Designed miniproteins, single chains, continued (2). Designs and how they scored, part 86

Each design is a single chain, and the fold is of that chain. pLDDT is the mean over its residues in the fold that is shown.

## One batch from the design tools (miniprotein)

Design m7165
Fold by ESMFold2-Fast:
Structure m7165 (fold): chain A 73 residues (1-73)
Amino acid sequence: SENIELGIALGEQLAAQGRLEEALTNYEKVAEMALEAGDKETAARAYRLAAEVARQLGRDELAEKLDEKAEEL
Protein backbone atom coordinates (compact mmCIF):
# COMPACT_ATOMS: atom_id res chain seq x y z
CA SER A 1 0.00 0.00 0.00
CA GLU A 2 1.32 3.46 -0.95
CA ASN A 3 -0.10 4.81 2.35
CA ILE A 4 2.00 2.33 4.37
CA GLU A 5 5.19 3.12 2.38
CA LEU A 6 4.53 6.87 2.81
CA GLY A 7 4.07 6.26 6.55
CA ILE A 8 7.47 4.53 6.75
CA ALA A 9 9.08 7.40 4.80
CA LEU A 10 7.44 9.96 7.12
CA GLY A 11 8.74 8.09 10.19
CA GLU A 12 12.27 8.11 8.73
CA GLN A 13 12.07 11.89 8.14
CA LEU A 14 10.70 12.56 11.65
CA ALA A 15 13.51 10.48 13.21
CA ALA A 16 16.15 12.28 11.06
CA GLN A 17 14.80 15.61 12.39
CA GLY A 18 15.07 14.38 16.02
CA ARG A 19 11.27 14.21 16.33
CA LEU A 20 11.55 10.80 17.95
CA GLU A 21 8.20 10.65 19.84
CA GLU A 22 6.35 11.53 16.59
CA ALA A 23 8.41 8.96 14.65
CA LEU A 24 7.54 6.30 17.27
CA THR A 25 3.80 7.10 17.13
CA ASN A 26 3.88 7.10 13.32
CA TYR A 27 5.63 3.69 13.08
CA GLU A 28 3.13 2.17 15.56
CA LYS A 29 0.26 3.48 13.37
CA VAL A 30 1.94 1.99 10.27
CA ALA A 31 2.20 -1.38 12.06
CA GLU A 32 -1.53 -1.25 12.93
CA MET A 33 -2.45 -0.36 9.33
CA ALA A 34 -0.32 -3.25 8.01
CA LEU A 35 -1.99 -5.69 10.45
CA GLU A 36 -5.46 -4.52 9.33
CA ALA A 37 -4.35 -5.17 5.72
CA GLY A 38 -3.12 -8.69 6.66
CA ASP A 39 0.52 -7.73 5.90
CA LYS A 40 2.38 -9.33 8.81
CA GLU A 41 5.81 -8.80 7.18
CA THR A 42 5.34 -5.01 6.92
CA ALA A 43 3.79 -4.87 10.42
CA ALA A 44 6.86 -6.67 11.85
CA ARG A 45 9.17 -4.22 10.03
CA ALA A 46 7.22 -1.22 11.38
CA TYR A 47 7.34 -2.62 14.94
CA ARG A 48 11.14 -3.10 14.64
CA LEU A 49 11.53 0.50 13.41
CA ALA A 50 9.36 1.68 16.34
CA ALA A 51 11.56 -0.37 18.76
CA GLU A 52 14.73 1.29 17.35
CA VAL A 53 13.23 4.77 17.96
CA ALA A 54 12.06 3.71 21.46
CA ARG A 55 15.68 2.75 22.29
CA GLN A 56 16.90 6.17 21.08
CA LEU A 57 14.37 7.70 23.53
CA GLY A 58 15.74 5.50 26.39
CA ARG A 59 12.42 3.61 26.57
CA ASP A 60 14.05 0.17 26.67
CA GLU A 61 11.03 -1.71 28.14
CA LEU A 62 8.78 -0.38 25.35
CA ALA A 63 11.44 -1.32 22.76
CA GLU A 64 11.49 -4.93 24.07
CA LYS A 65 7.67 -5.15 23.86
CA LEU A 66 7.72 -3.82 20.28
CA ASP A 67 10.43 -6.34 19.27
CA GLU A 68 8.32 -9.14 20.84
CA LYS A 69 5.29 -8.01 18.77
CA ALA A 70 7.43 -8.18 15.61
CA GLU A 71 8.79 -11.67 16.47
CA GLU A 72 5.29 -13.05 17.26
CA LEU A 73 4.02 -12.15 13.77
Scores: mean pLDDT 88

Design m7166
Fold by ESMFold2-Fast:
Structure m7166 (fold): chain A 68 residues (1-68)
Amino acid sequence: SSELEELKKKGLKKLREKLLKKYSEEEAEKAMELIEEILSLSKTIESLKETIKTIEENLDDVVKLSLS
């Protein structure tokens, strides 16, 4: 469980940094709220790694969804 939590924290930090390079603070925060909800659904290290990678590859779509 602690390994899962640490991976989630590292993933969130990395995704937030990528968002802040392209989007405003407001847009990044809305996207991060959605990302946190999505990552909370992953109960294994493997599924969490895959979900983080998928979000990272589709960040623009995640931002668009969070603003809808």
Scores: mean pLDDT 86

Design m7167
Fold by ESMFold2-Fast:
Structure m7167 (fold): chain A 65 residues (1-65)
Amino acid sequence: LSALERTAVHELMKHLGLSEEQAREVVELARAGRVEEAAELLMKHGGLSREKALRIARSLAEALR
């Protein structure tokens, strides 16, 4: 993972309680532009609403361009 991707993984673990594996998968999906799938994982494992999960997933996808 790049430094930016490692930072994103740590923030997802710290603030949303995701495991390292779950956080890495979210970052990988967002990097691939698979925003809906990244958001589904954020909802399932992070307890986020759909709107908040989609906002975070889109922000990650844009940052990882």
Scores: mean pLDDT 84

Design m7168
Fold by ESMFold2-Fast:
Order: sequence, then structure tokens, then C-alpha cells
Structure m7168 (fold): chain A 60 residues (1-60)
Amino acid sequence: MSPAARAALEEEVAATMEALKAAVELVFDPDNEEARAEFERAQAAADAAAARLAAELAKE
């Protein structure tokens, strides 16, 4: 695996973990607008990281 693909994988894992953390917080307080906004941002970041990983793997 290239260094770029490995970096993209590390970013994807980190972003997915942040999205999971935000989802757990939202489960305990579903009416919390700040928690909802944080979850939406974290999920968008995870989607972007996954797309980058796929692009880097496609080059190998």
C-alpha cells in the first residue's frame, strides 16, 4: 500500500470514529441541535475520507 493510501485509510478510520462518537451523543439527547449538527459534520467528513481512500486505492 502506498504512503498516500495508508494516510487516507488512517483519516477514514479517524473520521468514522468521530462520526460514531457524535451518533452516540445524539442517541442520548436526540433534541440537541448542537449534537445533530456535529453528527452531520462528522458524517460528511467520514464520507469525504472514504472517497479519498477509494481514489488512492484505485491508483494501485
Scores: mean pLDDT 80

Design m7169
Fold by ESMFold2-Fast:
Structure m7169 (fold): chain A 73 residues (1-73)
Amino acid sequence: GPVPDAPPGFKIRPATEEVKERFKELGRQIAEDRGLTPEQIEKAEELGYKAGEAFIDDNLGEAALYFREMIEV
């Protein structure tokens, strides 16, 4: 079955990484729903992750820019 606990030596994932991964996942889902190519899906994931990073850093202007680029891939 699935392992509920992190392995010994695994770094604890900060809550901020979960937010970044959620933005990355959102970018992938939007790109897949649009029927984009694997390269475009990967680009949308990268832009989503960057939007999440900017959001965590309270840099809302950059977050909005990356989010817009993500949905316009």
Scores: mean pLDDT 75

Design m7170
Fold by ESMFold2-Fast:
Structure m7170 (fold): chain A 72 residues (1-72)
Amino acid sequence: MTVHVERDAGTPEQRGAAEAYISVVQATADKLGLELVATLRDAPAADVTTISVAQAVADGQAEGAAIAAEAA
């Protein structure tokens, strides 16, 4: 696994949510025997959606667990 943040992208909350999703995807990639490489970058303000960090983490974990179970 390699996760690289290109620049100081977004707010700490946005980065935290993205890293939580990446962690779940990494677990799935490991089950599939794949290496995950992820890069995070700033998006234009017009394209930024405000999300609940807690909800985003919960949704990502649930989705990732389902995918990992299917792949196992």
Scores: mean pLDDT 60

Design m7171
Fold by ESMFold2-Fast:
Structure m7171 (fold): chain A 56 residues (1-56)
Amino acid sequence: MKEELEKQIKDVDKQIEELRKRLEEEKDPVKQGVLRIQIGVLEVIKSNLQKRLAEL
């Protein structure tokens, strides 16, 4: 369980970094908005996974 949570956190971090790179290259303001929302959702997921890891 602990190793699974740590792996999920790393996977989410990788997804966030990929989306941040896409956001930096994106010129369409609507698509930028979508990318920012996706990053925000992943940051919330990461926070929840970190809290679950701390409870173990």
Scores: mean pLDDT 84

Design m7172
Fold by ESMFold2-Fast:
Structure m7172 (fold): chain A 76 residues (1-76)
Amino acid sequence: MKLSPRELAVLRTLAELGEATVSELAKRLGQSPSTVSKTLNRLERKGLVERRPRPDGKGTLYSLTPEGVRALKEAV
């Protein structure tokens, strides 16, 4: 699977954090929230990330799927 540098950066950051919101990823990567959101949507369509609502209702948490972990290992 061919990952863009932006997709790879998001996957690496999620692997480091375990779970993250769009805002947390945007801050850590120095990217806009809209750019990160678009990247996460592409990764979710590829089955590489999954999402769940935060228990506090204050946004969405993203994490790696097993496929996402494998794709990251193959890219690095």
Scores: mean pLDDT 80

Design m7173
Fold by ESMFold2-Fast:
Structure m7173 (fold): chain A 94 residues (1-94)
Amino acid sequence: GEEALKKAEELLKEGKYEEAAKYALEAAKSKDPVIQLRALELLQKMYEAGKKDLVEKVLKELLKSKDKEVRKRAAGLLRDLGLTEEAEKALKEV
């Protein structure tokens, strides 16, 4: 979890978005809500860089989180991507 998150942060700084997304996905699979929330912060930066397709894949993993705050924030970003129906379904399961 934590090691994958650090690697994703480093790769994002280097502009290696596809590789950063792979490590962000590993961090998103963590059972630690703190690591999942930090992965969401990385996805926000990738979204701002225009990497919407990579962000969507990792967000779908975060929607499976047992933590309500992680799911709410992931659903919010998914809505920003225009995936409103998927975001509404995720929020109803909270």
Scores: mean pLDDT 79

Design m7174
Fold by ESMFold2-Fast:
Structure m7174 (fold): chain A 92 residues (1-92)
Amino acid sequence: NKEYKEFLKELKEQFEKYKDSKVGGLTKEQIKELLIQEGLSEEEAEKLAEEIVKEFGNEEGEVSLEALNDFLKEKKLSVSEFLKLLAEALKS
């Protein structure tokens, strides 16, 4: 899916801008909890959280909150909308 590939590319570029940020991020466990709240099963949320951290995590295995907040603001997405879009994009 072209739209999902473009979304993932833009997201990776956003996280690269914040690679040197010292601000804390979301851990795999926290991302898993958010995905469960959005309706994923525990098993699906675990697998997807691992993929998200692998693709977008920093050297500490955390996804930058600063990068995420900036991306959400620019794209006018809620956290819920973002997580649903990310889940579908990574499954594609």
Scores: mean pLDDT 76

Design m7175
Fold by ESMFold2-Fast:
Structure m7175 (fold): chain A 95 residues (1-95)
Amino acid sequence: MSPRQQELAREAEELIEKIKNPELRELAREALELALADPDEEVAELALEALILALKLPDEAVAKAVLKALVEALKDPNKGIAKATLEFIVESLKE
């Protein structure tokens, strides 16, 4: 794991521990585990960034929808589609 991935994973873990909604916590944990298991470092880093941004969202329903999209993207066998979806999520949450 790269130093950047380690930093992002640590931030994600700290945010997940603060989640009081058990369904959101479970989705966030699944997303974290899938991101850390991905052999593509760019996909893993984008997924961790998307996870952190999703966990900072004030609207629980929007956060849940983003986490579900993130999990589905990480499960996609087409890594090109997965990467494009993750990039779209990150850009949408930054703006």
Scores: mean pLDDT 81

Design m7176
Fold by ESMFold2-Fast:
Structure m7176 (fold): chain A 128 residues (1-128)
Amino acid sequence: MTPLQQYQAARKYESAMREQLLEENPEHPVRFRLLPEHVKPGETVLSFVARVLGPQTPPEEALQKAEQAIKLLKQVEPSVQLSLTTDVSELPKETILLLKAAVLALEDELDDETTIKLLQEEKEELAA
């Protein structure tokens, strides 16, 4: 699939997953509390980023934030082999949490240096 098609699929999936999670746990909105266990088998990094950002984010913005999140995460964890098409369900839980943290920091319009510091702190906390 193209990145645009992956984003569109993720938006539809986010809507369906939100409905499912509201039935299972009404107190648990997908956008704010997407956890590693909520990752769909075979879900790509781009699809996961699009779900974290939500259906209102333009596909071009989601793609840019996904690429930037991968770039920043590689600076904090150079051993991680990440691309837009990497299967998120096969990643360590710690890596999924760092990816989510990077995406949310970029959504909050934090600069690269601030995001790297945030990810470094999160990595140290998760390693403890």
Scores: mean pLDDT 69

Design m7177
Fold by ESMFold2-Fast:
Structure m7177 (fold): chain A 104 residues (1-104)
Amino acid sequence: VTLTQPSSVTAKVGDTVTLNNVASQDVDGQISWYKQKAGEKPELLISNASTLAEGVSSRFSGSGSGTNYTLTISNLKEEDEATYFSKQYKFLPLTWGPGTKLTI
């Protein structure tokens, strides 16, 4: 399974941004979203397409089904500048999206 994400998105503090992911086949909601800053470990944001991870800001939300999934970040803050990766776990091997770099 191949995951496709836009390479980059630019936004401003206070904006709402939507990051898209397209899977090459239906992954049945078995998608997670991760945030990674340079030099840091990836942080889990969303699991099972729409389940917010514990301790993650409610400004983050996930949606989608089948092949199309989105991560939405509302009221953007400077600390949201990072690369956002999708990961599917429906099919082996587990595959990561290429990441979308969010610049603020």
Scores: mean pLDDT 87

Design m7178
Fold by ESMFold2-Fast:
Structure m7178 (fold): chain A 74 residues (1-74)
Amino acid sequence: MREKVLEEARALGEKLKDKPDVEKHGEIGRWIAEKLAAGVITPQGALEAAKAFMEAYDPDAKITGAALPTRETV
């Protein structure tokens, strides 16, 4: 079931690859929210779906995780 959800997320990303970032994020956000509300996907699965979606529309860039602001000491 999770595999199918990730496959749908990838397909959605490919379908929306020509759309601007705002539309892409809006569509995936709403899709994930609907799946979470229906109990089809877990919060952890939502993160995986978002990553698969972004990789699908921009496989060259690949989302690996932004630089996290950490507390830096001298």
Scores: mean pLDDT 67

Design m7179
Fold by ESMFold2-Fast:
Structure m7179 (fold): chain A 84 residues (1-84)
Amino acid sequence: MFTEEQLKKLIEELEKGAKSAEANGDYETAGRLYQKIGELYYKLGDYEKAASYFQKAADYFRKAGNTEEAERYEQLAKIYREKA
């Protein structure tokens, strides 16, 4: 009913998908899903969790060999962590 509840359910499904991708060695998909979770926490105003999930996205993009996306989300994680 409330937008916050809908967003929390979406985050739960994305987290499940990310863990499945990790288990299958699909690091690019895991990075993309963690990036989406970070973006949703940013929309909720939870900058600490947004930064945490952007850091996870960066780590998985790096494992996938996607250095450009890894550097991008690592920088975003630092920015949002400092904004509180």
Scores: mean pLDDT 84

Design m7180
Fold by ESMFold2-Fast:
Structure m7180 (fold): chain A 55 residues (1-55)
Amino acid sequence: MEYTTETGQKGIEQEDGNIVLENGAVLEKLSETTYKHPVTGDLYEIQEDGVIKLV
């Protein structure tokens, strides 16, 4: 599945449920709607419209 960040970057869901961003960052799946950046520790949430938003 493909998502979009607030800045317009695309994110592609992998078979393991993690999301790969256009810049090469991989967001780790924590729940059905919550992801974590492994380097920065920032938390992201998928909104109802499919946008990935920083928490």
Scores: mean pLDDT 79

Design m7181
Fold by ESMFold2-Fast:
Structure m7181 (fold): chain A 64 residues (1-64)
Amino acid sequence: EKEELLKKAYERGVEMGKAGKSPREIANEAAKLKQELLKKGYSKEFVDEVVRAFVRGYLEGRAA
C-alpha cells in the first residue's frame, strides 16, 4: 500500500516533468496531494515522503 503510493507519486511526477509543467504547477499539485493524504489519515512523515517522491519524479522527468 505505502510502497504503491510512493511509486505512483514518483511516476506522476515524472509524467508532469516530461510534459513540461512549471515549478508553480508542481507546487500546487504537491500542496493538493499533501492535503488529500492528510485528510485520509496518513502521518505527516509519510505524506512528506510521498510529496518528496512526487517532486523527485518531476525533476527527473524534466531532465529526461
Scores: mean pLDDT 83

Design m7182
Fold by ESMFold2-Fast:
Structure m7182 (fold): chain A 68 residues (1-68)
Amino acid sequence: SLAELLAQTLEAIAAGDLEKAKEYFEKAVELATKSELSESDRSFLEDLLGWFEKEDPEFAKKLREKFA
């Protein structure tokens, strides 16, 4: 589920595993583009996108394009 992927993303970030965090977050974004999002889910995804934009701006840019 989206919630599980977002939780795994946070766990990977906490562990300092950027590659795993990117893997889980990409899967979360893919699910988000294929389903209707609640306001809270959209807000949380935007917060995580902002975090990735600071850590890996090119990765974040590619993911933002999936929301178009």
Scores: mean pLDDT 81

Design m7183
Fold by ESMFold2-Fast:
Structure m7183 (fold): chain A 61 residues (1-61)
Amino acid sequence: AEAEAVAAELVREAGEAARAEGLSPEALERAGAAATAAVEGAAAGLSPEEIRERARRAREA
């Protein structure tokens, strides 16, 4: 489904971002928060747009 594909893409992007930041505890926490938000959004049946927005907010917090 589109939601699952979007969640998988966001999880990959979060992992790449954490790696680019040297896998610091802060980078790992941000990546984990973004990945969790994406997966939870997909599981809750949210739209691709809402899943992207939740992941973005989690990453920027």
Scores: mean pLDDT 77

Design m7184
Fold by ESMFold2-Fast:
Structure m7184 (fold): chain A 61 residues (1-61)
Amino acid sequence: SPEEEFDRLWAEVEKLMDELGIPEGVRAEVRRGLEYLRSQDPELALRTARLIKDYLEKKKA
């Protein structure tokens, strides 16, 4: 489901943020923004989470 996919994507994003040493305050703001988007437009929230994950993966490399 979109909800399950979102939860998996967020877990991956959170792991990448931790590995990159991104501060907790920034992680909290990103989480809040994605949760807001999810309440308004679940498809946009999924696309945004994927873009964030891809960006962080590139930064990790």
Scores: mean pLDDT 83

Design m7187
Fold by ESMFold2-Fast:
Structure m7187 (fold): chain A 49 residues (1-49)
Amino acid sequence: EELKKRAEEGRKEWEELLASMDPATRLYAEAVYRGELTPEDVERVLKLG
């Protein structure tokens, strides 16, 4: 299904973004795992810096 495929693909992009960010970004990653934030929310934060 499309959602499953995108989820796996998003994990790769997300891993690359985390690698180029400071520890503060890890807090957002943890919130996403809790279901409070989505990968799109993290992307917006990264874009703003």
Scores: mean pLDDT 65

Design m7188
Fold by ESMFold2-Fast:
Structure m7188 (fold): chain A 60 residues (1-60)
Amino acid sequence: AALEAALDQALAALAAARQAGDDVAFATAAREAGGLVAQLGDPALVGRLIRAAAAANAAA
């Protein structure tokens, strides 16, 4: 659905911001993704967000 598509875009923005070394964009994307996870109400997506952030940091 639209919220899941927005989450996918936010996670992609998170990875792109980290790779570019843009801490402000990274923080913004992380807040956006966190808000979307809260709206979806699925605890499994918290794990997805954490793993995506960890992977972005490892790739940077």
Scores: mean pLDDT 74

Design m7189
Fold by ESMFold2-Fast:
Structure m7189 (fold): chain A 88 residues (1-88)
Amino acid sequence: MTKEQQIALLATATSIYLVGLEVEGRLTPEQARELARLVLEAADAAIAGDLERALELLREAERLARAAGAEEAAERIREFARRVEELL
């Protein structure tokens, strides 16, 4: 797989996970939408080669997930950030 494909798959997997938390009532629809938006924008930045922007967006997503009480979402987002750093 290319680095772009790996980043896209990580973003997709993270977004599916966030939808799962919304369905289980662990995130509100508004929280899930905002977190997914930040994750997808971070993936776009990473694919464009903007590592600093990608990590900034993922740090913001991690903060929002923790503020929402979704520690498992924050851990998933943090893992995405680590994988983006490894791939660039």
Scores: mean pLDDT 85

Design m7190
Fold by ESMFold2-Fast:
Order: C-alpha cells, then sequence, then structure tokens
Structure m7190 (fold): chain A 69 residues (1-69)
C-alpha cells in the first residue's frame, strides 16, 4: 500500500545521520532522504536547512526537500 519497500529503519537511520558530527555524512543522509521521498524526513531536513553550520549540508537539505515535495 504506502511506500513499504524501504523499511522504517532505513529512513530513521538516515534521519539519525543528519545529527552526525561529520558534515560529509550529513550531506549523504540528506541526499538519500531526498531520493527516498519519505515525508517523515521533511521536519528533520527543515531543521538542518535552518540551523546546520555547513552551507553544503544546508544545500543538500534544500535539494532533498524539493525532491520530497
Amino acid sequence: VDPGLLAPGTVEALIKLLESPDPEVRVRAAKALGEIGDPRAIEPLQRVLEHDPSPEVREAAREALEKIG
């Protein structure tokens, strides 16, 4: 029915990676969440877009949000 091909654990793990101390990991997590398109990622990605100290991470979050809708 709803997008069940990607287990909740995958999206939750990627959301957790948005809190990583490594900005490269946060960029990867944001991009992956955008490709998945799960609306559960919208609020975490918005927080990253507004508050992340890295411009590259914020850009990745912005692109991910555009892909999700």
Scores: mean pLDDT 79

Design m7191
Fold by ESMFold2-Fast:
Formats: C-alpha cells, sequence, structure tokens
Structure m7191 (fold): chain A 56 residues (1-56)
C-alpha cells in the first residue's frame, strides 16, 4: 500500500539522516519526495516531515 511505502521511506530517510548522508530534515524530505509520485507525496507531506523531525 502507499502507506507502507511511505512508512518504509521515512524509516530509510531517518537512518540516512542519522548516518550523516543528509545535512538537514529538508534534504531527507526531498529524498522521500524523489521516491514517491507527486500525489502521494502531497497527501503524506506533513506526516513525512513531522515524523522525520520527531525522530532526531
Amino acid sequence: SDEEKVAQLIIEAIEKLKRGEFKSVDEAVEYVKSKLDPETFEKYKELIKNTIEGNL
């Protein structure tokens, strides 16, 4: 499902961010955006951003 795909990408983005592969939350969010279609990204945008920020 789209929800499962979004959840997996959020986990991956957080892991990459903790490893120093991204300089900021914004770069981690852009990574997730690059892996989703625009409609799915817009639907989950706030969840993606807030979850990544909340796990730093």
Scores: mean pLDDT 85

Design m7192
Fold by ESMFold2-Fast:
Structure m7192 (fold): chain A 79 residues (1-79)
Amino acid sequence: SVEEKFEKALEEARELIEEAKKSTDPEEVLKLIEEASRLVLEAVREAIEAGKLTEEMLKRAQEVLREAAEVGEEVLEKL
């Protein structure tokens, strides 16, 4: 289902963000954050296409994207 795919995408994105937090290599961190963001945005797009996007799903997606952005900003500030 679209809902199941959405849940899996958010879980995978969170795991990538956690891996990024453990890395000391800026290039690796940025690649992990890019992939996490891609997964979240694809999941949102698929939910829109299926007409199943809820406000709760939007808020959860926004939360994960914000976490990814914060990790990306932190690595850029250390360059």
Scores: mean pLDDT 88

Design m7194
Fold by ESMFold2-Fast:
Formats: C-alpha cells, structure tokens, sequence
Structure m7194 (fold): chain A 73 residues (1-73)
C-alpha cells in the first residue's frame, strides 16, 4: 500500500540523513572536505530533513514517483 511505501521511504530517508550527517561531521573533523563539498552535503541534509518532515506530517503531499525513488536506495 502507499502507507507501507511511505513508512519504508521514511526509514530509508532517516538512515540516509544519519549517514550524511556522519559524513559531514567526520569530513570536517578530518579536514578532507572542500567548502563546496561541505555545502553539497548540507544541501543533501536539508533535502532529507524536509522529506522526513513531509513523510511524518503529510505523506500524501509527496508524489508516488518520489516515494518510490526514496525506497530505491
């Protein structure tokens, strides 16, 4: 069902967000990230934070194509 897909998309998005936050924190600490790479990671983090909020508050606002894309990790 769409609700089951939305729940799976939420779980995948949360895991992706945690990994991206770790990549940003580890990369800053190690000095391995350029300013451009930091900004790209911050933009990806912001994207997943917004998607997670929408999946929790109003999953029907997201397209089926976007939900399916989030599940296909």
Amino acid sequence: SREEKAKKALEVAQKNLEELRKQLDDGISAGTLSPKEVKELENKIAFYERIIKLLKENPDSLSDALIDALIKK
Scores: mean pLDDT 83

Design m7195
Fold by ESMFold2-Fast:
Structure m7195 (fold): chain A 75 residues (1-75)
Amino acid sequence: SAETRQKLLRLIGEILRLIGEIIDIEREIEEIKKKLKENPDDEELKKKLKELEKKKEELEEELKKLLEEMKSLPD
């Protein structure tokens, strides 16, 4: 139905946005990890790394919930 299609498209849009945010955070994490290899005692970089890893985990949990919602929709 048109309603089911509209719901699916909205969920796909939200999923794509979350995937984009996760990819951006993963890039920032990799950049910080590279900086930490040069300056392993940088406490500010360590703190930022932990904050980004926590944010990534939160976004991955949200993505999981949206994927579960998508699985509940009819084909």
Scores: mean pLDDT 86

Design m7197
Fold by ESMFold2-Fast:
Structure m7197 (fold): chain A 71 residues (1-71)
Amino acid sequence: MSEEDIQQAVDVFSSLDPKDLASASRSMARAARERGDEKAAEYFEKAAEYAEKGDIKKGVEYTEKGLRELS
């Protein structure tokens, strides 16, 4: 995943409502675990937790960290 791909994904996730961001992040966490990317999964789970609390900035920040871990 390139820096441009990460930035585009972050822009998309920043546009989601909190419930959609949480749902997307949890799905990404499951996919990462299935592929053995435990650290990426941990970041995506944190992103979902923050999104569920309404902290969109932290939700997006941890989503970006998960995407960078996959790269």
Scores: mean pLDDT 82

Design m7198
Fold by ESMFold2-Fast:
Structure m7198 (fold): chain A 76 residues (1-76)
Amino acid sequence: SEIDELIELLRQHVEGLIEYLENSDLPEEVKERLIELLREAEERIVEALKKQDFEEALRIDEELSRRVRELVEEAL
């Protein structure tokens, strides 16, 4: 299924981002919060994709981007 392939690619990308964050010089508490946000968003986007609700998947991605920006700005 094309949806199953997309989900697999998403999971691989999220895993790579988490590995990058874990090896970064960011404060530990910032890493933990960013990883939590990524894992939460991953599962929500996967559920939306399984339902073929692409509008919901995009909404979750936009929410994640905003929350990541806020967290990074607070850490600087």
Scores: mean pLDDT 84

Design m7199
Fold by ESMFold2-Fast:
Structure m7199 (fold): chain A 62 residues (1-62)
Amino acid sequence: SAAAVQKQAEELRAQAEELKKQGEALKKELDKNAGNYEIGQKYGDVYAQYQALEAQAAALEA
């Protein structure tokens, strides 16, 4: 069970890392397009998903 929980946490963190990369790309686009609502919304959505996955992984490891 511990190995299965660890694997699930690792998979969640891998998904979070992909979202982090997407967020970094969107942040760079937002820097070039200051005030662009659509890019800002996408960045916010990606960041919220990233935080949720990190929290789920941390909860599994607790």
Scores: mean pLDDT 84

Design m7200
Fold by ESMFold2-Fast:
Structure m7200 (fold): chain A 87 residues (1-87)
Amino acid sequence: KTLEEAAEAYKRAIELDPNDAQAWSNLGAVLFNLNRLEEAVEAYKQAIELDPNYAEAWSNLAAALRGLNRDEEAAEAREQALKLKKA
């Protein structure tokens, strides 16, 4: 219930400001915890499109993709997150 309310709040924030990469990443995290993994992937991809240097969004995208058994895409996202964290 609380996670569903958080998801709705972030969706509302994104409706007001669709260029908020942090709000998209936070929405992805809430959706991931709700086990809505495909929706979490899409939210993280939006965060990355807005901020390609958002290492945490790349790392979380990799975790969601692994949950969906998309191991090749997950490995690519993990590699990108590691490159950004070491820069």
Scores: mean pLDDT 86

Design m7201
Fold by ESMFold2-Fast:
Structure m7201 (fold): chain A 62 residues (1-62)
Amino acid sequence: VSMGDISLAVKMLKAGASPFEIIQRLMERGVSFEEAEKIVNTAMLLLIKEGKVTPGEVAKAL
């Protein structure tokens, strides 16, 4: 997983993109489904740490 992919996922989440949209976009870039899930999960954890989303919002999206 590259830092560029995590950065893209964070930007998309902040812009209001759904986790499914982010996974699809990462897969279009050649990322596997498993790697795309890890990237989205990492981005969501970073946003929780920043206080931008709640753990409940992450659980609903997973």
Scores: mean pLDDT 73

